# Ledger of designs, part 96: designed miniproteins, single chains, continued (4)

Each design is a single chain, and the fold is of that chain. pLDDT is the mean over its residues in the fold that is shown.

## One batch from the design tools (miniprotein)

Design m15325
Fold by ESMFold2-Fast:
Structure m15325 (fold): chain A 79 residues (1-79)
Amino acid sequence: SSSDEKRAEELEKEIRRLMEEMMKKVDAGTLTLEEMKAIMAKIQELLAQMYALQPDNVARIEALAKEVEKVMNKVREAL
């Protein structure tokens, strides 16, 4: 439905915002391991919600998950 599509877009936007906030903290040298774990847990929860809303939209969700993994790898290397 259009409502589910709008919600999926909102979830994707929030995931991207969280990734940007985390990278900003990495660049500033202020990201703690505790904060990283909390942000990662929230991103994983939001991705799971996207899968539940649009199970047939595998390509979009997989592409976003790969972007998240790349950001997480950069964050882990910076810590």
Scores: mean pLDDT 83

Design m15326
Fold by ESMFold2-Fast:
Structure m15326 (fold): chain A 93 residues (1-93)
Amino acid sequence: MDEEIAEITREVTQRLFAEADEELKKTKNPEEKSKIIARAIGDVLLVIGALELIRFLQEGKNIDPAQLEATLAELRRRGMFDVVEKLEELLKK
């Protein structure tokens, strides 16, 4: 499980930063660049937060299920459907 969490963290982080870097190349507006960077950082932190909640649940810690569901819903709102699928697969194991 820890190995799977580390692998997902690495894969998602690399992908999100690559996507952000590509968007940064397409704009000259400093305000827009700041928004792209902030969004990428926020997306990475949200994924890490979801993974930590899943890890805590698997370790038998008492976590509010509404917090995990809200985090997954936010990932879906941000278009990270493939990430949500990977997280749901972890929950099934």
Scores: mean pLDDT 80

Design m15327
Fold by ESMFold2-Fast:
Structure m15327 (fold): chain A 80 residues (1-80)
Amino acid sequence: SREELEKELYELGEKLQELVEELVKKMNDPNSTREELEKLVKEIEEVVERIVETLEQLGRSEQAELLRQSHEEFVKYVES
């Protein structure tokens, strides 16, 4: 239902914020490994993909497209 999708969107947003905060913390930790950072980037990508899918199901296709494009540019920048 729409209400279930909106609840999922909210929960995914909270999870994304938590993962980004953890990534920033580990990027500033000299003891962090490349493997740990790569794992967090992958988890962030998975959450973003689920947010995009949920936005599309809610009929927010323009917002989904903008988020997808923004994330693709972010990943290219981080991986370069």
Scores: mean pLDDT 83

Design m15328
Fold by ESMFold2-Fast:
Structure m15328 (fold): chain A 66 residues (1-66)
Amino acid sequence: NEEAKKQVIELAQNFAAQLEAKLKAQGKDVTVEVEITEDKVKITVTVDGEEFVEEIDLKEAAKELS
């Protein structure tokens, strides 16, 4: 379901933007990168030089929204 995948991508991008804004408001040195592939959304959060990576399976997440 392409519509559900698009919604997952939009939710992930919105979440990443909100997270970056909140951490910057707290005075943290933060960078959030969102990489979108056909099967996954990869979110990389770097806070004060420490890197955290989260992967969202588009097929699995789209199933929850369907």
Scores: mean pLDDT 77

Design m15329
Fold by ESMFold2-Fast:
Structure m15329 (fold): chain A 64 residues (1-64)
Amino acid sequence: SMSQQQTQQRRQAATDALRAAGLDDDTAQRVADKVVQSGTLNGLTDQQILDAARLAGRTLAARR
């Protein structure tokens, strides 16, 4: 099972990627939590989860 520290590191990296894409802190944290939770349940790697967060950030930032 994944450690609590690894989960927090994943959440931080995902949140940072979403903020870099132009999302506000509250939205970035909510999206990061969902991406990390879903990716962890599906057995994704740290890199795959981060890539998913980057894709989500680009998609959400493109909405007007």
Scores: mean pLDDT 82

Design m15330
Fold by ESMFold2-Fast:
Structure m15330 (fold): chain A 110 residues (1-110)
Amino acid sequence: SLEELTKKAQEFVEEAIKKFDDVVNKIIDNKYSEEEALKLFEEFLKEVLKKIKERFGKEFPEAVKEIEKLIKETEEEMRKNKYSIKEMIDKMSELFNKIEEIIQEALEKA
């Protein structure tokens, strides 16, 4: 049902934010370099994309495709720029807000 899909989307976003906070805390607590932080953020985004494809790929293939492009663009931007860890965290937070908006719009059009 649409209500169950909406609930799954909300639960997914909340879980992803919590896991992102765990990654950020790990980077800060262990005093990782920018290069090490970037690698951890890229691995995290890979897992996020995998879960999005598994949970929403059949119901919202176009939204998933848009999210995949957005993730790739964000990774390329972080790789090409001399981002600080704080700048990477801010960029990742912006990315998650956009992912939530894409999922919400897909649900509203269903």
Scores: mean pLDDT 84

Design m15331
Fold by ESMFold2-Fast:
Structure m15331 (fold): chain A 118 residues (1-118)
Amino acid sequence: MEGLEESIRRDAERIREQIDEIIKRVLENPTPGVIAAAGLMAGIAKMAGDEETYLRLKRAVMEAMEKILDTLTAEQLESEAEIARRFGEEARKLGDEELAEFFYEVAKKFKEAAEKKK
């Protein structure tokens, strides 16, 4: 357990050091993969207790999603909703209800956007 906690803290420190560059990348060139990576980084920051970095990444993920919702096909949006739902399930298994709710909100937005294209 201690080794895992140290690894998470080190990863969170690296994310915090590069946070402005990460947010810029997410917002300037939003792709599903970049958004998923930012979501994972938000989870790491939250697990390390870095609430400021978590909230900044959460906001960037939500803003980046809105930029791509109209550019993706219904099938792509449904695929992204399923990926976000699975991230929420994993967060819940780790006991982080707030992180799980964040990923479920992301999944819901992708699902609703997919339904609008039908």
Scores: mean pLDDT 83

Design m15332
Fold by ESMFold2-Fast:
Structure m15332 (fold): chain A 85 residues (1-85)
Amino acid sequence: EIEKLRQEAERLEAEAEKLFDQTGDLLLQYAQWLQQGKADPSISPEEREKEAQELFDQADKAAAEYGEATRRAARLRAQADQLEA
C-alpha cells in the first residue's frame, strides 16, 4: 500500500515533468508565432490573434494539468509518509 502510493506519486511526478516541458514548448511556439506571424502582412490581425489564442489555450491546459498532477503527487507522498510513521 505505501509502495503503491509512492509508485503512483512517482508516475504523477513524471507526468508533471512532461506537462511542464509541453507547456514551455507551447509558450515558445506562441512567442515565435507572434514574432514571425505578425511580420507577415498577408495574415490578418484577427487570424494572428486566433492562432496565438489556440496555442496559449493549449499551454494553459497543460499548465493546469501540471498543477493538478503535482498536487496529487504531493498528497500521495504525504499519505505514504503518514502511514510509514
Scores: mean pLDDT 80

Design m15333
Fold by ESMFold2-Fast:
Structure m15333 (fold): chain A 66 residues (1-66)
Amino acid sequence: SEVLFSGAQVRAELEAVLGRPLDDADIRAIAEAAGMSPATLRAILAGERRASLDEAKAMVAAARAL
């Protein structure tokens, strides 16, 4: 997809949904619910790669379900 999100953008959106800073337990729970490994979400948050629109939507939906 041409629409890509930085780790900073992903972190800001997830923290906005949760209403608090993202911790390691949140990263694990969001990744598992979004159908990705915690390592993949950590790589995105660390800026090692950008998230696609589909990945971002899945992560936000997972955070809303917490």
Scores: mean pLDDT 87

Design m15334
Fold by ESMFold2-Fast:
Structure m15334 (fold): chain A 78 residues (1-78)
Amino acid sequence: STAAERRAAIEATAAQLAAELPAALAYVRANAASLSKEEARLGAASWAAVAALFERLGLLEAAAIAREMAAILAEAAA
């Protein structure tokens, strides 16, 4: 695969993931308090990393939702 083909595949995958974010946020809001602190901390770090990737791809609304999930999980981990 060319670098352009790999970039297009990453952007397409990111767009599909972005479409799922409102449902993921609803799940996190409903379930964060029932997670272990270790699960919540790992979740917070994972969603923070995903938010940074969405920002780099220019998916700013998706990045904001991912940051909100990271913040909720970080609070649950505290």
Scores: mean pLDDT 85

Design m15335
Fold by ESMFold2-Fast:
Structure m15335 (fold): chain A 98 residues (1-98)
Amino acid sequence: MSEFEKLKKESEEELRRLLRERASLEELEELLEKTVEKAKELKLSKEEIEELEESLIELINETAKELNFSTLELFRAMALSSHLRVLVRKLLKEQEKE
């Protein structure tokens, strides 16, 4: 298993766990920040980073449907997805220096 595949699977499993446990937005944001930092440390390609972003956003949407999220929880899920997009864009800009 590649380092990318391992990070993706571990991040998906942990994110799903926190969403199922109704973790705070702060805990969910901390997980995404850790995931993006690990992606940077592993020197993932732009394509791998974008695939990771898409996978995590899809997981958030699927879990929201599976767990029948309330309107408030759906707004939190949207905020979480927006935060991930900001983190990914920041990482990609840092990689554009070369």
Scores: mean pLDDT 82

Design m15336
Fold by ESMFold2-Fast:
Structure m15336 (fold): chain A 95 residues (1-95)
Amino acid sequence: SELDKLKELFKKAVDEILKIVRENASPETAERIEEVARQALEEMDKAKSKEDLLKVFRKFAGEVFAILDEEGLPDEVRARVARILGKAFNELKKA
């Protein structure tokens, strides 16, 4: 279904972010973001519409950025994460 394709897009964006965080952050910071990702994927699975997916995605993005800022990750790492989140959000909105 179209919704299932959008959920797959969401999962791919999460996987890309987790890869960047695992390569560039402390294990403790990576674990915090992995927990946020786990919760976001659980809420995504419950989503019944594109509007629900966008709401879950916005919350996920906000929580990720809050952790990156709190933990003092380099601007380059934050910019890479922002690029992935922005591209995925725009693709979700266009569908």
Scores: mean pLDDT 87

Design m15337
Fold by ESMFold2-Fast:
Structure m15337 (fold): chain A 87 residues (1-87)
Amino acid sequence: SADEVIAAAVHQFRSFLERIIEEMKEENLDPLEVAERLRRGFPALLEVLANHLRTEHGLSDEQVARFRAELERLLEETERELEELAA
C-alpha cells in the first residue's frame, strides 16, 4: 500500500540521519556545520525521493505532500538535536 511505501521511505531517511549523527560524533565534526549541510542538501534529496515515489510507486501529489511533511519534521528534529550537541 502507499502508506507502507511511505513508512519504509521515512524509516530509511531516519536511519540516514542517525548515521550522519554517528559519523559527526566519530569524526568530531561541528554539529552546526553538519546541520547547515543537511538543510542545504535536503531540497535536492527530497525531490529525488518524491519523484521516485510518484514514478515507481504511483503515489498521488497528496500522498507525496504527506511524505514531504514527515521528512521535513525528521530534519527539524535532527537540527534540534545537533543544536543541543553544539551547546
Scores: mean pLDDT 87

Design m15338
Fold by ESMFold2-Fast:
Structure m15338 (fold): chain A 98 residues (1-98)
Amino acid sequence: DELEEVRRKILDTFEKLAKLVQQEAAKLSPEERNRLLADFFRLSYAIIEGLETNDVEKLKEAIELAKRILERYPDMSPEVKQAIEELIKLLKEYIELL
């Protein structure tokens, strides 16, 4: 019920973020693009694993990876930053429901 609703919101926010990250990556040098995409891949894996297994430690790892992306790429567009912040909020809400 509530857990399923938050899960759907995480997946929707993640899908939006993936599109925004692709747009952001297109503006970067090849080295910067590869780093951003690698960091995003690590975040993606932690989210998928955490949601599939309801693993609180994996979900906390996803939150920390998302925070590291905000710290590492401060020049990202406001829309990307807002999507990452919303994702962190939703992941925290999901953990509270477990």
Scores: mean pLDDT 88

Design m15339
Fold by ESMFold2-Fast:
Structure m15339 (fold): chain A 64 residues (1-64)
Amino acid sequence: SEEEIIKEIQKATGFSREQAEKIVEIYKENKDAPAEEKIKKIQEATGASWLQAAKALRILEEKV
């Protein structure tokens, strides 16, 4: 579920619920974009490191 995805992103990144929800939104808006572009957009929106953004993207790819 989306709730489980949000919780997993929070555990992996240490981000707030609002930041995790923003990451999910970015993923949904950019489904067809290359992984590199998705990571960049997550970093720009949240201030995440590359590793944090990559971990969040991996969770989304496995669950969505």
Scores: mean pLDDT 82

Design m15340
Fold by ESMFold2-Fast:
Structure m15340 (fold): chain A 96 residues (1-96)
Amino acid sequence: SMLEEKKERLREALEAMKKKVEELAAKYPDEERAKKMLEEFEEQAELAEELLDNADEETLRRFEEMLESQSADESALSEAEAAALFVLGVARKREA
């Protein structure tokens, strides 16, 4: 049960970050950089979701350690960003 709760928390963090990137792109529709950020995020988010489906206890434990470290930041959005960046970082490292 704890593993499923952690996976859901990580997916929520990814969705929260995606909304932030989408809002940024919507504010600057003519900015090519905003479009590139959205495109890159979507590609990396798909990889992160696939990684979550195959995540073992070690990956989820590292996610928990990151959440505990980042919980010093008083905002839930900050926690979501840290979690999303962690998952994206792990996906990227596996690709490299």
Scores: mean pLDDT 60

Design m15341
Fold by ESMFold2-Fast:
Structure m15341 (fold): chain A 74 residues (1-74)
Amino acid sequence: RQQQLDDEVRLALVEIQLAIAKIDYKNGDKESAIEGFEKAIERARELMPHLSPELQPQARDLIEEAEKMLKEIK
């Protein structure tokens, strides 16, 4: 189903954004890292109500990880 594929792709983009934010943090770019984590949380939250039940736990994990990293930086 196209919708399911689109949801999986959107979730994968959030994962990529989170990975980029982690790299920025590791490289000492705290401002870029904070922005990246905040964007990842925002996108994952927007996706949550539209995701299948099977994908919702993945979105929650991404939000939790990003929030934990953001608290560590701030």
Scores: mean pLDDT 80

Design m15342
Fold by ESMFold2-Fast:
Structure m15342 (fold): chain A 87 residues (1-87)
Amino acid sequence: MSPLEKLLAELNAVYEKLKPQMSEKVQEVVEQLLVLAYILASEGASPEEIIAAIRAYFESVAPQLSEEEQALLEEFVREVERVIRRT
């Protein structure tokens, strides 16, 4: 398995674990974050660059989310950062 395929598989595993707790709005945001991470990783971006882009996107959408949705998305972002840093 390529490093990119492994990264995508691990990110999808995090999404599947948290998905049952997510509203449709949070699911849409997570799907956009996964697409962003995939594009940047495929372009050879560093883990630090990918994490920075994910955080910037989270900050841009956070005002449209409830506190509970923000907390769940924050948990997702934290797990994604952990996956990206270890891969």
Scores: mean pLDDT 82

Design m15343
Fold by ESMFold2-Fast:
Structure m15343 (fold): chain A 67 residues (1-67)
Amino acid sequence: AAMDENARISELIREAILNKDTDPEKAQEAIDELAKLTGISREEAEKFVDNLIKARDGGLADARAAG
């Protein structure tokens, strides 16, 4: 059971998305750790996060920015 890893992966994805927009260096750290936990390359993890950011900005940005 990878319960802790699953929760950590979700948190890393969230942190990478947030920091990618404001602090790319921190985003790279989260992406690197995400890649290690999921077993994918850093580049692949970066593409995954970039895709999520685009989806957020194009679809759910208003919902996430409520505040």
Scores: mean pLDDT 72

Design m15344
Fold by ESMFold2-Fast:
Structure m15344 (fold): chain A 96 residues (1-96)
Amino acid sequence: MLTPEQIARSIGLVLRAIGNLLDSELNLKKAEEAIKKGDIDTAKEQLKEVERIEEEVRRDLAELEALQDPASAARVREILREIEEIRKKIEELLKK
């Protein structure tokens, strides 16, 4: 059974992952608008930011797995997959 401190940390990591997903969705929207305007450099900056967010969420997932909180780890793993799909969408926009 998790300690109160471990429970608080798990909650914080899940909330941070949710915030990172929302930020990634905003980065995708900014990349789409940049591509429509022919601003490839701004779209590339949005891709780099999503890649940075993805790595942060991977580290937070590893911490949740170490805390032995399978429910929170499963939630953050699903959020990570959504961020990975956002990254792929920006990569596809940049191929054109």
Scores: mean pLDDT 88

Design m15345
Fold by ESMFold2-Fast:
Structure m15345 (fold): chain A 87 residues (1-87)
Amino acid sequence: SLREEAERALEEVLRLAREHGGPGLVAEAERAAEEVRRLLEETDDEAELRALVEGLRAVVEALREAVAAIAAEDTPAQRAAAEALAA
């Protein structure tokens, strides 16, 4: 179902934030997740649910691209930034 697809995409956003982000990014992702879950509870409209799934998938892809870009740049500054984001 679209609700299950939205929840899976949301869980992937939270997973990426928790594995690759620091406390600030995790807190922002968790606040966004609360808002998305409220929208999922409030709507039965299939078009609105589909838009939420598409939006969440776009966020997942953007986060994956950001993680890949950080990993591809093996500089001391980027290693320090990745460690700070993981703290």
Scores: mean pLDDT 72

Design m15346
Fold by ESMFold2-Fast:
Structure m15346 (fold): chain A 74 residues (1-74)
Amino acid sequence: ALSLDEKERRLLGLLLEIEAHRDDLARVEALLQEMMALIETLSPEDQARARRGLLQLAATLPPEVRALVERLLA
C-alpha cells in the first residue's frame, strides 16, 4: 500500500507524463485510467479534492483530454 505522500507524488508524475505525451491520445487515456484507479484508493474527501484538481488541470490540456477526464469522472 502507498502512503498519501507517495500517492500524491505518483499523481503528479502521471500528470507530467500526460503533459509530455499530450498528442498521443491513446497514451493519455491509459495514464488517465491509471490516475483514476489511484484516486479510487483515496478517502472520499481526498477523492473529491483529487477529482476537482484533475478537472482544473485538464482544462490546460487539449479539448480531447478534457472530454476524456469528464467521461472518466462521470
Scores: mean pLDDT 75

Design m15347
Fold by ESMFold2-Fast:
Formats: C-alpha cells, sequence, structure tokens
Structure m15347 (fold): chain A 74 residues (1-74)
C-alpha cells in the first residue's frame, strides 16, 4: 500500500540520519562496508524515484550528502 511505502521511506530516512550521526561521532567502516552501504543508498534512491517521485530530489540530496561523508571516513 502507499501508506506502507511511506512508512518504509520514513524509516530508511531515519536510519540514514542515525548513520550520519554515528559517522560524525567517529564510527569507522571498512571500504567493503562503505561500498555495500552506497549500493543500498543507490537502490533506495531508485525506489523513491519509482514510488514517490515528488520527493525524489529531496531524498537524492540527503543520499548524496551521506555518500560524501561515507567516502571521507572509509
Amino acid sequence: SQEEIDKNIETFLKDMEELKKLLEEGMKLSKEEVERIIEILDAFVEFVKKYRPEIYEEVKKKVEELKELLKKLA
């Protein structure tokens, strides 16, 4: 349902914010973990583009910011 899609998107965005905080607080990730997370983030952007295209640009921006942080800390 559309409600379930919205719930999943909101949950994922919340998880992204928590990951960002942990990385800013000094959490270290391996190169392999960074690459895996980036693949998941790219898949999430495509999911949002398909099911909620009206918020695609906002979500894409948040994903790009997190990807930049991940690349700096690996």
Scores: mean pLDDT 86

Design m15348
Fold by ESMFold2-Fast:
Structure m15348 (fold): chain A 92 residues (1-92)
Amino acid sequence: MEKVEEYRRRAEEALEEARKAYEEAKKSGKEEELKKAYETALRQSQTLGVQAIANASLSVTTGSEKAREATEEANRRANEADKMAKELKEKI
């Protein structure tokens, strides 16, 4: 049960790192910063996607409503990171 909360915390940290890099790159407009933010967002998208799969497996195994909610949140976070990566790639 504590694993679901740990996954949530890790996912929030990963997404916040991606958001910070994305906003800084948008402010500076520097190609180097845009590339850095893109790489960060892409890696976080992959990491969050793996966590979403793990949460989905836990939800199926335990039947927990909390695990199901965590799965939905993880999918939304992964999609947000993927969107940031795609937008940044278009600017490079």
Scores: mean pLDDT 75

Design m15349
Fold by ESMFold2-Fast:
Structure m15349 (fold): chain A 122 residues (1-122)
Amino acid sequence: SELAAALEALDAAAERALAEDGIEAAVRVLIEGVKRLLDLAARQGLDVLQVASQLIAWAIGLLVEFGKREGVSEEELRRLIEEFIDEVVRYLKERLGLSDEEAERLREGALRVADELIARNY
């Protein structure tokens, strides 16, 4: 599918950004890439909230792996993940019509995923 191909391309782009410019660059690539994938999902008539939940969980998993690989501190990794979550949730509210309640639930869910994955990996 177009969404699956775009996700594979985003994974490759994030890995390249990490290798060339470090973890903060990988975070920027993931933010912009997830925004584009959410726009694509909306255009295809998919459930944007469901897609957002899945993409955010996937990206958090990738960032935890990157942080562990690069020797990033737990504190710095948490800061980067929160930046990622805040940027994507703001985009969903401002550009894709999520309600304040939906956005808050999504943010809370994302933070729970981050807490669980960090606890398992750090």
Scores: mean pLDDT 90

Design m15350
Fold by ESMFold2-Fast:
Structure m15350 (fold): chain A 70 residues (1-70)
Amino acid sequence: MTKEKIEEIKKYLIEKEGIKEKRIDNIINKKISKADLEMYMMLLDEEGQKRVAELAGVPLEILKSNSKPP
């Protein structure tokens, strides 16, 4: 993923979804827990979920599957 694409997604998540920059940086740097990723999948709309999945480098379908209650 290019630096420009990362900045574009980061701006979207901050301005449209209200996610703190530090949390987005943790997603980019693979320092976010699986539980935190699943939480974002529950809170965000489809576009936000897709952008978070893209930053995490995980297919959206896998993240959505892991959000199902036991």
Scores: mean pLDDT 72

Design m15351
Fold by ESMFold2-Fast:
Structure m15351 (fold): chain A 99 residues (1-99)
Amino acid sequence: SEKRKEVQKLISQLIGLVLRMLGLALELVLKAKNKSLTKEDIEAIEKELKELEKEIEEILKKLEEKGTEEEVEEAKKLVEITKKSREELIEEAKEIIEE
């Protein structure tokens, strides 16, 4: 059905956004390890992370309207795990800078 195709598209978009979020956090860690992390890098990545978080929230809202309970629960779990991984990577970057 068209509704099913739309839900699959939303899930695919969500996966792309959470992967981008992890990639940005990993970029901070790599730049910190290489002693190349600038204030401009931090500001740019923080801005992009805020924009990605808004896009993720919009997709989750659409999934709640159109998806099954199971699809919504799985999507929310993916976002939660990814946010925790992001926080861990950002903390690693901070610890590297403080050393």
Scores: mean pLDDT 85

Design m15352
Fold by ESMFold2-Fast:
Structure m15352 (fold): chain A 58 residues (1-58)
Amino acid sequence: MSIDELKERLREEMRRAGVPQSTIDEVLAELDVLAKQDEDEALETGERLIRFIRQLAE
């Protein structure tokens, strides 16, 4: 999964879970900062967050 694909997926999962738009924007901005330093770490962090959100929404 590319960082752009991950960001879109994370946005949708957070939106579905009822996360406020301001929080979504902050999380995506933080993920962008992380991706500039270490793209692999950003991908792992984003994937783990998506899994966590999905489990809470079920």
Scores: mean pLDDT 79

Design m15353
Fold by ESMFold2-Fast:
Structure m15353 (fold): chain A 108 residues (1-108)
Amino acid sequence: MELERLRRETQAHLGEAVRHLEELQKYRDEALKYSEEGDVKKVEEKYKKAEEHARRGLRHLEEARRLAERLTPADRERVLRGVAVLEKQIKKLLEDTKKAYEDAKKKE
């Protein structure tokens, strides 16, 4: 019962992190488009949304990591590997979005 509940809660947090990663990907793509068009204000708006989704996604990953400490060693290792992959993806997408904003400002 307890272990099954922890597994469900951990998976729910990973699922929320994936949802925020998908929104981050969308805002990164939009920021790149507006950066090419030279619309600095639009890029800034997309970057701010990307930062919020990155922050929320990383918070869910930290909660998943915390809950994983109470799982079996095999489940914990699997969760930590998933967290590492998602954290790397979130950080890269946020960096790409920030670069789009910096590039747009240089064209102003």
Scores: mean pLDDT 88

Design m15354
Fold by ESMFold2-Fast:
Structure m15354 (fold): chain A 85 residues (1-85)
Amino acid sequence: MEELEEKIKKADEHLTKGVEALRAGDYEKALEHYEKAKKYYDEALKIFEENEEKLTKEDIPLYIALKLRKIGAEIDIELAKKKLG
């Protein structure tokens, strides 16, 4: 779980920095951070899927939350790309 927690932390940090860059009008920086956030969420989801502790009742809410956060990052990536042209 420590590796999973570290991936989630990195994803959340990049998501926050992406939002800050977007608010500052720095769409290129926002895109870079959103893409890194998506990568770390993907890695976290892969740990869930490949871990010996596969989805349990206790893990289901977190798995769903990670899926939704990844989708959010993908939407933000598309929006940032649209702003860049």
Scores: mean pLDDT 80

Design m15355
Fold by ESMFold2-Fast:
Structure m15355 (fold): chain A 75 residues (1-75)
Amino acid sequence: PVRDGYLEAVESLRRNTKEIIEKIMKDTEDKAKKLEEEGDFEKAKKVYEEGKKEVEEVEERGRRGEDMLTEAAEL
């Protein structure tokens, strides 16, 4: 049986993870587009690569958090 607090915690974690990812993606795109507009394509590429890394780290953190919440709910 899942407790109400567990469902709320998972939903909150998923929402926060999504918001962080969306913010990283937007900030990355805005920075990269500005560099592309300035003709600095090498820096723009690096910004996209760094943004992708940050998204992957946030996704992994969120997944790990969900696993931890699930384990706690099963105790």
Scores: mean pLDDT 81

Design m15356
Fold by ESMFold2-Fast:
Structure m15356 (fold): chain A 76 residues (1-76)
Amino acid sequence: MRVKIEAYGGGGASGLVPDFVKIIEDVGGKIIGEPVGSLYSFEMEAEVPEDTDLEKLRKQLESIRPVVRVTVTEID
């Protein structure tokens, strides 16, 4: 399934993109296109297995410091 991931954090949030990519790849997912971000937030799209627990994935991504909030939304 295709998902949109939005992350909000302190300064340097876009620098966390590689950590997000690694977690997504660890669940068998793949990044789609180029992440779009600023110093305080970024957005990315990914294809993840249909059996992926999106709330568990969101919590894993949100555990990365200094991320404050993550949303994961199915878009397909």
Scores: mean pLDDT 78

Design m15357
Fold by ESMFold2-Fast:
Structure m15357 (fold): chain A 56 residues (1-56)
Amino acid sequence: FSEEDIKKLQEIAAKYPGVSVEVVDGKPVPKFAKGTPYEVIMAAMEDLSKAIKEAK
């Protein structure tokens, strides 16, 4: 993943309360705050998965 791709993923995560993206071993890893609703997690993961699939 490029630095630009990671920044894009972090910007997507910032749209969802309680959702963030951290870089672990050069890979973006989604993080969820305690108490984040399942619906928010699902919506965030859908957007993040689409962005990851589009990233080269």
Scores: mean pLDDT 77

Design m15358
Fold by ESMFold2-Fast:
Structure m15358 (fold): chain A 109 residues (1-109)
Amino acid sequence: GAKELLQQALDFVQTSDDLDSALDKAIKLIEEALKIEKDPLLKTGLKLALAALKLIKDNASDLEVDIQIGMLRIVLGVAKLIGDKETAEVIELALEIVEEAKKKAEASK
């Protein structure tokens, strides 16, 4: 399911020495997760993660990336508040992917 696709995306971002290639793989895996997911809250979180990863790949401003991360954290908070544990776990993985990608992009400058 989506959790397994996002775990693979995280593994590529964490282990790859080629960040651009890892970002392309992560983006494709999250796009595949979006195709199979029907929950609106989970879809919103995955779309925010995709936006953030594309901004990181395009060397966009830290402000633009941080806005997407902030919105993703709000979506995670909502999932936790309503008790949607499965959605929260997938959004936590999406957030970890984005934060790891941002950290690696900063380290490569």
Scores: mean pLDDT 87

